# Designs tried in a protein design run: designed miniproteins, single chains, continued (2). Part 75

Each design is a single chain, and the fold is of that chain. pLDDT is the mean over its residues in the fold that is shown.

## One batch from the design tools (miniprotein)

Design m6582
Fold by ESMFold2-Fast:
Structure m6582 (fold): chain A 70 residues (1-70)
Amino acid sequence: SGEAELAARLSSSDAQKVRDVVTQAMNGPPGSSAEVTLSNGAVLKATRLPDGSIKLELYENGKLVAEVVL
């Protein structure tokens, strides 16, 4: 699952960064996005969807490697 791929790339030190980008996306209007660079150099993007869910996309070297909807 996308959750397993995402979890495999997160260090414990990235937990706060993940919480921060999810919170930032949640507090914006639909289509709002926020990005953070993780400890391993991967980029995590959080986007608020019209139904109120949050889409998380993980990119390595510009390639999408994991996708999760919360």
Scores: mean pLDDT 80

Design m6583
Fold by ESMFold2-Fast:
Structure m6583 (fold): chain A 85 residues (1-85)
Amino acid sequence: GVEEALAELEELAREAARLAEEARRAGADERIVEAAELLARQLAELVEYLRRHRDEPGMEEVARAAAEHARRLLERLREEFRKSA
């Protein structure tokens, strides 16, 4: 349901924030840090938007699609961070 997709988006936002902190602490490329911080912020904003609109038709599908997209972006950022280490 929408609540499960929202919980996943919240977890992805936390993971993106953790990646940003880890990358900053490790002295990684500033672009990786900035991209991870931007992703965390955008996901947090999206969660708030979806919570306000959760009762609207199609919001579950929107939340699921957003979670899938965010997972792929976060995986790419983690890969770039690994390559820079």
Scores: mean pLDDT 85

Design m6584
Fold by ESMFold2-Fast:
Parts: C-alpha cells; sequence; structure tokens
Structure m6584 (fold): chain A 92 residues (1-92)
C-alpha cells in the first residue's frame, strides 16, 4: 500500500522532471540553435536525458523551424513517458 503510493509519486515526479528537461532543451534550441558536440558531452555528464532526447530528435528530423523543434520535443516526451510507464509496469 505505502510502496504503491511511493511508486506512483516517483513516476509522476520522473515524468515532470524529464518534461521540464525537454522544455529547457527546446527553449535553448529555439534561441541558440542545436547543441554543439561539446554541449552534448556536458549534457551526458550531467544526466540531462530530456535535453539530449529533444536534440537527437531534432537532428534526426533535420529540423530547421520552431515548429519542427516543437515536434521533436513532443516525440521526445512521448518516448520517455512510454519508457517510464513500461518501467513502472515491470515493478508493479
Amino acid sequence: AAEQAALDAQLAADKEKFTNDVKEGLERIKEKGLFTPEEIVALHKAGKAGQLEVDAYAKRYNAKTPEEFEKAAEDAIKDLNSQLEADYSAVR
């Protein structure tokens, strides 16, 4: 009972954390362009999964416009949410 509530709270917190991370990455990309190789290394070291994922999708899509960057962010959030939900189901 207490363990179930703790898992539900952790899933919600993890979803919020990476959604905020994706939004931070999207805002930075909109203002300064795609991440440089040096910035990517720093993001990996810092564990910024959401920012890495939005950059990866933007590069995969060869994104050039704010609308294309926003689509990359939406797809990144969707994939990370699916992964977290699968992980949650496995420990349920």
Scores: mean pLDDT 79

Design m6585
Fold by ESMFold2-Fast:
Structure m6585 (fold): chain A 57 residues (1-57)
Amino acid sequence: SAAAEAAALHARGGRAFAAGLPRGDFAEAIALFEEALALDPDNVDTRLALEAARARA
C-alpha cells in the first residue's frame, strides 16, 4: 500500500538523516523524506523530518 511504502521511506530517511549528522550531508535523507511525503502528503512527522533535514543541508 502507499501508506506502507511511505512509512518504509520515512524510516529509511530517518536512518539516512542519522548517518548524515557526522558528515553534514543530508541529500539522501531529503530525497527519501520527499518521496515519503509524496505518498503520504498529510503526514506531519514526515513534513517535520523533511524540514529538519533541509534546515541542516
Scores: mean pLDDT 86

Design m6586
Fold by ESMFold2-Fast:
Structure m6586 (fold): chain A 62 residues (1-62)
Amino acid sequence: GREEKAREILEEVKQGKITPEEAAEKLYELGITPEQALALGREVGLSDETIARIVEHLLELE
């Protein structure tokens, strides 16, 4: 589902395949909220700094 795709996108960030900002744009298109991105980013094991960049960019896209 949507959360599974979000986890795949966040795993790509963890692997350095895409930027946090590029991931935020993809998550926004999926309808993932900043709160969901925060929770999923922590589950995937992203750093607090990387999660903050994703969340901040998501908020700018709203």
Scores: mean pLDDT 86

Design m6587
Fold by ESMFold2-Fast:
Structure m6587 (fold): chain A 74 residues (1-74)
Amino acid sequence: MLVMPSEEELEEFRRLASEVLKKADEVEKKKPDPKVVARVVGLVIRAMGYLMEGDFEKAREELEEALKLVEEHE
């Protein structure tokens, strides 16, 4: 059975996901790169998958990787 994340873990996930998406949109407007966008989207989808499986640690790692990727391309 899937373990439900705590309210704190869900809030942290939401904040991190929102930051990734906002930074990705900013980078896309300044330096459009479809490959970077595709990678970021893939990482976010993977993170959502882990969150749904109750693996918050893995979900967070994927979002942190997405954030780092976006920041490296700004």
Scores: mean pLDDT 77

Design m6588
Fold by ESMFold2-Fast:
Structure m6588 (fold): chain A 82 residues (1-82)
Amino acid sequence: ADQLYEEIKKAIKWIKKEFPELSKLIDEYEKKIEEAYKKGDIDTVIGEALSLFDTAALKAISRGDFEAKDKIIELTEKILKT
């Protein structure tokens, strides 16, 4: 659980740097993920993280930033393997 949560936090930190225009939305996802983690609701932690990553990936595609999109997919796969 702790390893998964740390990997999610690292991924979110990177997404915030790449997509500063999404900062408010990312803050809302971070709050939901933190609250779920405090409750031990790991399924919700994963679900909210994947939803955020999908949103960021779609934003990357809309910008033509396929390098950022590929990195988001890599982060998603890393979370699912943890």
Scores: mean pLDDT 84

Design m6589
Fold by ESMFold2-Fast:
Structure m6589 (fold): chain A 86 residues (1-86)
Amino acid sequence: AKKKLIELLAKLVKEILSKIKDEEKRDEAIKLAVETKEKINKAKTLEEMLKIGLEFIDKLYEKGIISKEEAEKYKKELEEEAEKLK
């Protein structure tokens, strides 16, 4: 369960970073990704891991790193993966 969710988050981060041309936004996205990975490593339940992943996507949107459409897409992908792991 945990491994698949971490793999999905890593894939999403890689996709997001490939689209960022602004160095400052890229550094912020990397920092948020590292913090999110550390939180997921400490999480004990699938529900906690999903919450952490969704909060990561929300923070990227609030900082203008991703669009509203991208945020909705990534949140849906995380929720669908978590549902498959229940």
Scores: mean pLDDT 81

Design m6590
Fold by ESMFold2-Fast:
Structure m6590 (fold): chain A 82 residues (1-82)
Amino acid sequence: MRELEAEINAAVAAGDPERVRELMDRLFKEDNETAARIRKLEAEGVSPEELRAFYEELADEGSVIAQIWLGIERAERGEVFG
């Protein structure tokens, strides 16, 4: 999603809120597809440790959905957002 991120940053710099919304909706659509993939893996019986590692890899790659999921998971374990 590096190209999409660059386009969002350019639209923000240009002060075009409608363009930002379009690109944001596209980003969330791609993240929703990633979330669906993760749910499929979970349904197939992937271990909690493997699922967490997969989310951590996606978050490192810039997935907003993965970052949110990891935040919730860590909060449930008593960890603080860092």
Scores: mean pLDDT 64

Design m6591
Fold by ESMFold2-Fast:
Structure m6591 (fold): chain A 79 residues (1-79)
Amino acid sequence: VSDEQAQKAVELARKLYPALEELAKKSGINNPGLVRNHSMAIAAAIVQGDEEGLEDNIRATAKDFGVSEETVRKAVEEA
């Protein structure tokens, strides 16, 4: 992974964090580490163009937050 891709992933993760934190809080989840890990994993998949990794991480986030995959995808798209 190039330093440029790593920087882009961190910047995108910072944009995704507030949206995913809002979903987690609405589901009664107060785990900043979990929100950060999902934000970073989704951001990394997007920056790398990893469509399968993106879908897998959206599914994992939806399961952990107790929301639909569509709800997570919409939050990611709006960020």
Scores: mean pLDDT 83

Design m6592
Fold by ESMFold2-Fast:
Structure m6592 (fold): chain A 82 residues (1-82)
Amino acid sequence: SMEELEEIRKLVEEIIEIAKEIMDLDPSKLPLAIGFILRAIGLLLDAELAYKRGQSLDPIKAELEELLKEAKKVLEEIKKKL
């Protein structure tokens, strides 16, 4: 649905913002932060195509939610060391 696609777009935006914060707090994590951004953008493109094709967004949403958890975990580990 359009609502599910909008949820996916918001998940991607949240992952990008967390990746920016990771980079800001620990510049040595730049490759990891870029990796999160590229993975999120790839999943967004897959979601846009799946929506256009009338396919389920559920698998892509699940992957983005796991990616967000990974990004949040990295951010928390950085914050614990400060």
Scores: mean pLDDT 90

Design m6593
Fold by ESMFold2-Fast:
Structure m6593 (fold): chain A 97 residues (1-97)
Amino acid sequence: MKKELRREAIIAGASATVSAMNAYVILTNTDGEKGRKEAEELMREVGEKLNEAEELIKKGEESENGVELYKEAKEIAEEAEEEAKKKAKEAIEREKK
């Protein structure tokens, strides 16, 4: 369980990173200067959340009871992924107008 939850948290972080990179490419190519600014802001916000998730994973490794820390890290990474996906969708919707 503990090792499995750690793996899930790491995979969630990797998924969020890929989603953020995809959103960055979409934002910078669909909405001009506004898209570029939103892309830079998204990358900063996602980076901050992923750094927080990584620190929770490190604390979980040093703790006899890291289960809750790994779950929290996974939730933060998943929130970062959903925010990236939301920003990409909004940019595509704006481009259609």
Scores: mean pLDDT 82

Design m6594
Fold by ESMFold2-Fast:
Structure m6594 (fold): chain A 65 residues (1-65)
Amino acid sequence: KVIIAGNGEIGKKYREELEAKGYEVTVIEIDPSKVEAGVILGDINDKEKLEEAGILGYDELIITT
C-alpha cells in the first residue's frame, strides 16, 4: 500500500505507474482545487484525518510538492 501526498502532474504520474505495477495507491491533496474522484482532501501531517480515512499500514509514502 502506497500513499502519495499531492495530486499535481507528478503525483498523477506516480499513481498511474504504481497502479500499473499492482500497488494499492491512495492520494491525499491539501488543495481542494486539485481534489478529484479517488483523491482524499487532507493534510499528510494530520494523523487524525489519516486515521479517519483508514490510511494506516502503508508500505511507502511519496511526497510531491
Scores: mean pLDDT 72

Design m6595
Fold by ESMFold2-Fast:
Structure m6595 (fold): chain A 58 residues (1-58)
Amino acid sequence: SAMVAAAIDNKKAELQSEADLLRQTGALLRKTGSKEDREIADILEKEAQKLEAEVNAM
């Protein structure tokens, strides 16, 4: 139905927004020069990739 299609599109937008936020946060952490912040940034980037893959699978 049209409502189901709209719900899917909204979910895709939410997941993409979350992925974008994780990438932005990771980029900021990498600028600190801290090893710990870089390790967190790597985790955030991997999570963003998982969300992007989920969007592409929908």
Scores: mean pLDDT 87

Design m6596
Fold by ESMFold2-Fast:
Structure m6596 (fold): chain A 90 residues (1-90)
Amino acid sequence: SVFDIVRDVIRQRVRPGQIRDIDRTSQQIADMMISQGITDPDIIRKMVTAFLDRNDDFDAFVKETKGKVSKKLLLEGNVILGMDEIEKGL
């Protein structure tokens, strides 16, 4: 599922304690991707990796998705992940 792919990428790439609730964060990102019709596992992995790396070079992803994903939605995913990092507490 989209959720499983997102969660596995996050678990593989983040350090312990970097994200407070990985399952919640993964579900939020998966729901966003599903709402935009993103179902290609390769595209999902690339997008989640870009969010984790705080990469703002989204033009390649917009091209790969044939315009199904806008820069606005990619930035929204970055915000979701960043908020969960910030919310982990001191």
Scores: mean pLDDT 64

Design m6597
Fold by ESMFold2-Fast:
Structure m6597 (fold): chain A 97 residues (1-97)
Amino acid sequence: SELTELLTKITSLILGEKREPRSTAGLQAIDLAEKLNLSTSQAFSLASAVLNLFRQGGRITDILDVLESLKKISASKKEAILRELQSDIERLEKELS
């Protein structure tokens, strides 16, 4: 599904950018926003959520919360995605701690 692809790409940005410069994460977030047909302001909201993960103050749930607020995913779909990514989220949180 498109939501699964989106989540995979977001996860790839998080995992790839752990080893890459922060500016690259921002550019990839913008490219992802274009694929989701987001407005400029919505794209900035998504990019900010992605970049905040690398500041050790952000969470994967923040990205999903942004997408839910923009009506790109439903609340039930967000919960399903979080369940599927539970182990990946736990691993990432340990790495950011």
Scores: mean pLDDT 60

Design m6598
Fold by ESMFold2-Fast:
Structure m6598 (fold): chain A 78 residues (1-78)
Amino acid sequence: GQLIIPSPEAQRLATQAQLYSDQGNYQQSIDLANQAISIDPRSTPSALTNQSSAYDIGGNYDLSQQLYQQSQQLRDQQ
């Protein structure tokens, strides 16, 4: 399918959030994901998935599940 890339700045922040999550820096991952969402809502699905992973690994399963569900809903709207 055709990929529509949101703001390059928002995409960079979402990518950086994923990297911090993978490295175990969950607080930084969450902060960067929130910044990406605030700059360009179209980055929200990726940002929410990154936050979900960070919260899951950090033991906050309720927030992780909520963020994952929001990510899925927004992807369905694309």
Scores: mean pLDDT 65

Design m6599
Fold by ESMFold2-Fast:
Structure m6599 (fold): chain A 86 residues (1-86)
Amino acid sequence: SKETIKKIAKETKDKLDAYAAAGDRKGAVQAGIDGFFQIMDATSNQKIINSAIAAILRLIGLELDGASAEEIAAVGKEELDKIASM
């Protein structure tokens, strides 16, 4: 449901903020990826699923490029907000 997706998005944002505050890049990436997989499991909406897949790939790309925990968290939250608006 939309309510379930919003709950997952909020919980994932809270985790992203915590890892960003700690400077934990690996934690931020993993929290983001886990959140997007939870969203995919919670929906049959192909548009939302495609957006979650794109978000996961974007976070992996940022990790490979050496992005900061703050940047990873900011991008993860941007993608979560995009999905929550669908």
Scores: mean pLDDT 89

Design m6600
Fold by ESMFold2-Fast:
Structure m6600 (fold): chain A 88 residues (1-88)
Amino acid sequence: KEELLEYLREAIKKLRELAKAGDAEGAYEEGVKALLYVLKNTENKEVILKAIGGILRLIGLVLDGASAEEIADEAIEYLEEIKELLEE
């Protein structure tokens, strides 16, 4: 699904911009939004588990007071792994 891959590329780009801006709340919101979009647009069990894990991880980082860079980097790592699974 090319639309999903393009969405992931744009989400990763936005997350990098939010990290550079120091916007922790924005990084969390964009990361969760992207992972939820993945869940709505895939039936691949491996991708689904990765997206759920990413959402839970981002929630944990926010509760621990993580920086924008930490939140964005973690979200990007999950989205890149999902992209790799989809590109197989």
Scores: mean pLDDT 85

Design m6601
Fold by ESMFold2-Fast:
Structure m6601 (fold): chain A 77 residues (1-77)
Amino acid sequence: LDDILGEIARELAKRLQKELGLSPEQAYAVAGEIVRGLLEGKSPEEIADYLAKHHGIPREKALELVEWARERFEERL
């Protein structure tokens, strides 16, 4: 489980760096927030709102990334 979650977080961090120009540190922090939110049963909308408010990520992009992660999470877990 932790290995699969780590893989999803790493892929999210790469997307955040490539698509939004985040630093590695910021990208991994945001990826961790997405994975934790999904594990806690938060909706994609709740997680996207949190990322927009606290990390300055455009809400539409945050929602896209969270939905992508949720699909991978549900397919593997």
Scores: mean pLDDT 81

Design m6602
Fold by ESMFold2-Fast:
Structure m6602 (fold): chain A 92 residues (1-92)
Amino acid sequence: MLEEKAERVKKDAEHAEEYEKQLREAEEKRFEELVAEATEESLERGLKLAEEAIKIYEEVKKKRPELEEEAEKAIKLYERLKRLLERMREAL
């Protein structure tokens, strides 16, 4: 059963606006600082975790149609994070 995964989707969706604001700040104002603090290993781990979260939430979206909107918000958030991490890796 997907109950635990569904609860994670709901929680991430509830905090989506806050996380989007943090990602926007990271992208626009803190990019150079974050790149300076990052390592190849930390970025690879972050990318792997983001990809895993997207895969899990896509599964929840398919099996729990009532959570489609919440799952889409969470997936979009992790896709944006993945994009930031990829850009940071290129800047290393």
Scores: mean pLDDT 81

Design m6603
Fold by ESMFold2-Fast:
Formats: sequence, structure tokens, C-alpha cells
Structure m6603 (fold): chain A 80 residues (1-80)
Amino acid sequence: SAMERLREIYERMLELYKKIADPSASLEEKKKAYEEMLALYDEAVALASAQPALSPEQRALLAEMVELLVKAMEIVREAL
């Protein structure tokens, strides 16, 4: 289902965020993890756009993905 795939995408984004938040990870590793998070979010948006209507659960999950991307971007920016 679309919801199951969105959860899988979110779980993968959480794993990538943990790598970005790791102080021992290189800036290059953090940038690559962030690029992968962006690609995953693009997939999530495409899946959402294919639905005739978004459920409250789907909307909440997409909002959590955006929050995660913002936090990840701030870490990468500060590491520059």
C-alpha cells in the first residue's frame, strides 16, 4: 500500500538522519546522506500526489519528513 511505502521511506530517512547527526561522520558522508533523504522525500511526494486524497495519517507523516529534512539541512549547513 501507499501508506506502507511512505512508512518505509520515513524509516530510511530516520536512518540517514542518524548518520547526519553522528559527530564522527565526515561532511561528505553527511552531504550524501542528505541528498539521499531529498530523493526519498521526492518519492514520498510522488506517491502522495498519485492519491485522490491524502489521509490525515499520510499528511502527518509527510510533515514529519519535512521536519526531519529541515533538521538535517541545519546540521549539514553548520558542519560547513
Scores: mean pLDDT 87

Design m6604
Fold by ESMFold2-Fast:
Structure m6604 (fold): chain A 81 residues (1-81)
Amino acid sequence: MIDEGFYRGLEEALQVPEELLQKALEEPEKAEEYYEKALEKLEEFEALLERVMPESELKREALERLRELRREIEEKYEALK
């Protein structure tokens, strides 16, 4: 059965990098710092999922979602330079 608690935890974990992206829009002069922090948080969460969660469809879905968000932030960070 799909675990609702897992999806809630994933949404909560994604909230921090999303808030950092919003701050980058509000304060462009600090955008680089906010993008770096967002990438750091995503890397930490990806590593945690890979270490703690057993191989499953749910794990693969979560990792794919994290990697997509990470790539979007990386593209914005590179465009800033």
Scores: mean pLDDT 75

Design m6605
Fold by ESMFold2-Fast:
Structure m6605 (fold): chain A 99 residues (1-99)
Amino acid sequence: STEEINKAALEAIERIEEAAKEDPEKAEEVAEREIEETVRSLFSERVVRAAMRVRHTPGMTLKEAAEAEGVPVKEVLEAEMLYGSLEVAAAVVIVTEKK
């Protein structure tokens, strides 16, 4: 559900904030791990694989990736949106905590 995705995203951001506060130089590596673990905890392996196909294959559409993995397009879109949202949030947190 959207509520579960939002809750997991906020919890991931809090962990990234704590890591950035403790060691700003390692915060990027922690953020990358937290983002991947969060997405993988919320979506099936096939959905995550479809999202990775879109992210790493130039010109691949959400529909093509979803069809390749046999998953609903909506779930691939939700996983992609979560990846993007967490990446932006992590970047903001890391820059803010380095001050």
Scores: mean pLDDT 84

Design m6606
Fold by ESMFold2-Fast:
Order: sequence, then structure tokens, then C-alpha cells
Structure m6606 (fold): chain A 63 residues (1-63)
Amino acid sequence: SKKEKAEEIAREGGELLGKGLMIYSGAKSAEVKIEVTDEEVKVTVTAGDLVLESVGKLENMGV
């Protein structure tokens, strides 16, 4: 489903972003939290003192 594919893409992107945030923060690990609804995917990436939150609409998938 679109939700499952969105969650997979968001998790892969979140993991890569987490590695980047580890460089900026000096943290030894990063946490990726994904929340998916019928309308949107919310990704929260935490590394040390850095927190990045992004919300994408499911309708934007598949261009």
C-alpha cells in the first residue's frame, strides 16, 4: 500500500538523516520515529541535542 511504501522510504531517509545529524551533534546514535496516517507521514529524527521533525503528504508520493 502507499502507507507501507511511504513508511519504508521515510525510515530509510530518516536513518540517513540521523547519520548526518550525528556528525553535527557529536552523538553516538540517532533515533528515528515514524508516524503514518491516511493523509501524511511524520518523521522525527533525534541525535543528541538535535531534533528534526518533517511532515510529508502521502499525495506527494509517486511523481
Scores: mean pLDDT 78

Design m6607
Fold by ESMFold2-Fast:
Structure m6607 (fold): chain A 88 residues (1-88)
Amino acid sequence: SLEQVLQELDLVRKRKAAWSVAAARKEFEERFGDNAEVLLKIGEILAEGGIYPLAVRWLQRAYELGKDNPELLKKIEEVAKKYGIKLK
């Protein structure tokens, strides 16, 4: 379920295992490329792990998808600001 995926991503972030998300990037793009909340969580994990090119790409997509959700958009902007990522 989406809730289980988000819980698993929180565990990856707590373990500082950004490499595991980067290794599975194609699966995540295919399954969740239209889910702004999942893309935000992955983008945050990748940015925290220093994998910036992929973090920028996924946070940008989350930003584009999240424009109709003010609470999610604010979270995306705060994550981008925290890691010095400029959203278009």
Scores: mean pLDDT 80

Design m6608
Fold by ESMFold2-Fast:
Structure m6608 (fold): chain A 74 residues (1-74)
Amino acid sequence: KELAELIKKRVAEAKPKPSTLEEISQAGREVYELLKDVPGAAEAALAATSAAMKYNKSGDEIVEAGRKALEEYK
């Protein structure tokens, strides 16, 4: 499956923690840097930030979800 779908799944499974929009935006940039060598990195980073905003997840959990999604994508 595409990386964006994997990262959405991982973010949904993450523990809920309150995060500011600034923290979520920063985490999205970190996910993009982590995934920049993979096709669909921008879409995956956007999916991670939008899911985190919807489910009120922490920035750290977004970055961890991106890392785990990348491992599954390989």
Scores: mean pLDDT 69

Design m6609
Fold by ESMFold2-Fast:
Structure m6609 (fold): chain A 81 residues (1-81)
Amino acid sequence: KEVEELRKKAEEYRKKADDFENLSTQYEKLADELIKRGKEEGNEELIQKGEFYKSVADTYRALAENYRKKAEEYQKKADEL
């Protein structure tokens, strides 16, 4: 049962990592589209919004990486028991 609880914890953290990775990808795509459009139209406000969304994407990517490492730690502990 202890191994099962550790595996469950690993699965929870993997799901959180996947969710944040998906959010990061979505914001990165939005940022790229806004920056591209801003450059094409000479619209500095769109470029600024795109740069802001890049920062949001970076934050979600960092969260995803953190949860991925936690999932790996719990999985390793489960596999060693």
Scores: mean pLDDT 86

Design m6610
Fold by ESMFold2-Fast:
Structure m6610 (fold): chain A 104 residues (1-104)
Amino acid sequence: LSDQELLNKGKLELLSTISMMKIYLWMKIKENKDDPEKVAEYEAMLAQLDAFSAKIDAAKTIDELIAQMDDLIAFLSAQSKTYPELQPFLDNVQALKAELKKLK
């Protein structure tokens, strides 16, 4: 794969994972409608995922994409301490980063 093809594929896989996380968080907001504090926490996570999506879309190099993956991993690592159900998404991003570095 060319660097551009690898970058584009990495972006698509990462954005797909973020989209799945956003669907999960919307479901959790619906389930916790009677808990405004939890709703606010999930809404804050959605806003952060939107910010990460914008930065991922803006990445021009594989190194820039890896840097955004590192920031997302740090974010998900912090959140998974309170919400262990987020661990599979953290594991997916870590696996994508490892494969991206291996193919680079």
Scores: mean pLDDT 87

Design m6611
Fold by ESMFold2-Fast:
Structure m6611 (fold): chain A 80 residues (1-80)
Amino acid sequence: SVEELIRRVTEAVGRALADAPQDSRDSAITAVRTAVRAAGGDPERAKRGVEAAAESLRDNGVLSEEQAERVREAATRAIE
């Protein structure tokens, strides 16, 4: 289900950003949740959406390059 996928991906992203400031974690979790929901259960679309979200968060200074990479890796591993 889309909700189960959202739960798995957002939990993985939260763990990947455990050392980040709470505001950055919350922003990343919200962006990733939105991207996965927009994918409608399509794993390939979800992966592309998460990659775009991570890059946007990096470009806007919400996440460092290392944090954005961790989000991308954790989220893609959680998507099946």
Scores: mean pLDDT 87

Design m6612
Fold by ESMFold2-Fast:
Structure m6612 (fold): chain A 79 residues (1-79)
Amino acid sequence: SEERRKRMEELEKEMLEIAKKTLKEFLAEELGIKPPEDTPLKELVELARERATPEQLAALQKRIAEALAPYVEEAEKLE
């Protein structure tokens, strides 16, 4: 279905933006790092991996999973 394909593309874009926002908030709150607004996702992930403890990384993974849960649930319903 064309509608399913378009919605999946929209969900992928929304999930990427939510992940970036969650990473930026984590870096600021937990590590005191304020990256530039246009910093790519890859660089945000690398900063978190280099600067965060294993416990902080586990908390970040949980935070991202919780933030993305509504989008993942919608994507699963589009199967």
Scores: mean pLDDT 80

Design m6613
Fold by ESMFold2-Fast:
Structure m6613 (fold): chain A 66 residues (1-66)
Amino acid sequence: DVDALKAQAKALMVASGILDEAEADALLSKLKTKEQVQRALRVAQLAAEGAMSKEQARAALEAIAK
């Protein structure tokens, strides 16, 4: 379910400090496909693991939302 994936991505984005709740909601509302949501979730996971900086994660998320 896309909504469940969005909820998971939002939780990771907020917990890792990449985005606040309002920023995460705004970004996720722009995602049109399940594939975009899965990519956003992967970026949030990489940032949470320390494999990606917050700045890199924000840039990647904006690229996915285009």
Scores: mean pLDDT 83

Design m6614
Fold by ESMFold2-Fast:
Structure m6614 (fold): chain A 87 residues (1-87)
Amino acid sequence: VRGAFLPVYNNKELVPGVIAQLLAGGAEGVFVVILDGGSTDGSAKLALRLLEEAGLPFVLLPNTSYEDVLADPAKRAEVLERARAAV
């Protein structure tokens, strides 16, 4: 399985297109990690709904930016542990 990071932060308009490209590019064996930087426009909720509808395995990390994951070894370890548990 391959992990895919999906950062979301008030980019709701772009979310359907990104998920559609992921599905079109061969989503078999892909595990999605949603990094929600504190979105208020429903970006994270839309991403969850579309991934659930597509039947893709995913985990949501609320109030977690891509920068936070890169900077914090403990958050990175948590992401990897959640990914491992989901596959």
Scores: mean pLDDT 70

Design m6615
Fold by ESMFold2-Fast:
Structure m6615 (fold): chain A 58 residues (1-58)
Amino acid sequence: SNREQAEKALEKAEEALKKGEYAAALTGAHDAIRLAPNDEELRKRAEEIRRKAREGSR
């Protein structure tokens, strides 16, 4: 389902963030929101990843 694909994209984004791969983290978080735009909890997790990636980037 789109939600399962969004969760997978979010997990990849979280892994990228932990590795300092901020561009990949932003892309994964964006993909997760696009796949499940009405999932409030998933959207909040993706927004948190985007915030941390933006603060950690050069």
Scores: mean pLDDT 83

Design m6616
Fold by ESMFold2-Fast:
Structure m6616 (fold): chain A 65 residues (1-65)
Amino acid sequence: MTIEEVLERARELGLSRHDLDILVDLIKKNGIEAAFQALDNARKAGRSAPLTDEDLEHARKELEK
């Protein structure tokens, strides 16, 4: 389980930038396993506009802090 796997899965599932920000907060506060649980729950919800490379880069920078 890696941060890159979380980010790519979020893109694949069609999550929004807002959902990505929530995942970043979950990783920072509760660890990477909490992010995978959130992604599993999101799979059962609706789809939104696809994440861009810029969105993923923003998430990477936030996780470095």
Scores: mean pLDDT 72

Design m6617
Fold by ESMFold2-Fast:
Structure m6617 (fold): chain A 68 residues (1-68)
Amino acid sequence: SAADEALAELVVRIARQELLEAKATLSEEEVQRLLDQIRANFARLLETFDPALAARARAEFERAVAEV
């Protein structure tokens, strides 16, 4: 749905911003723990989405993480 697409985009945007801020203030180990938590929470959210949208959202999330 359009709402699910908007939610996925918002979550990716927030995760990217949170990781950028964490890298400026936290240790590498703390950043990794935060990323693991964000990834786990996002994976749980994706289980509620249509499989095609979930695959696309996962790809966009991993791309955003790699760019940080």
Scores: mean pLDDT 87

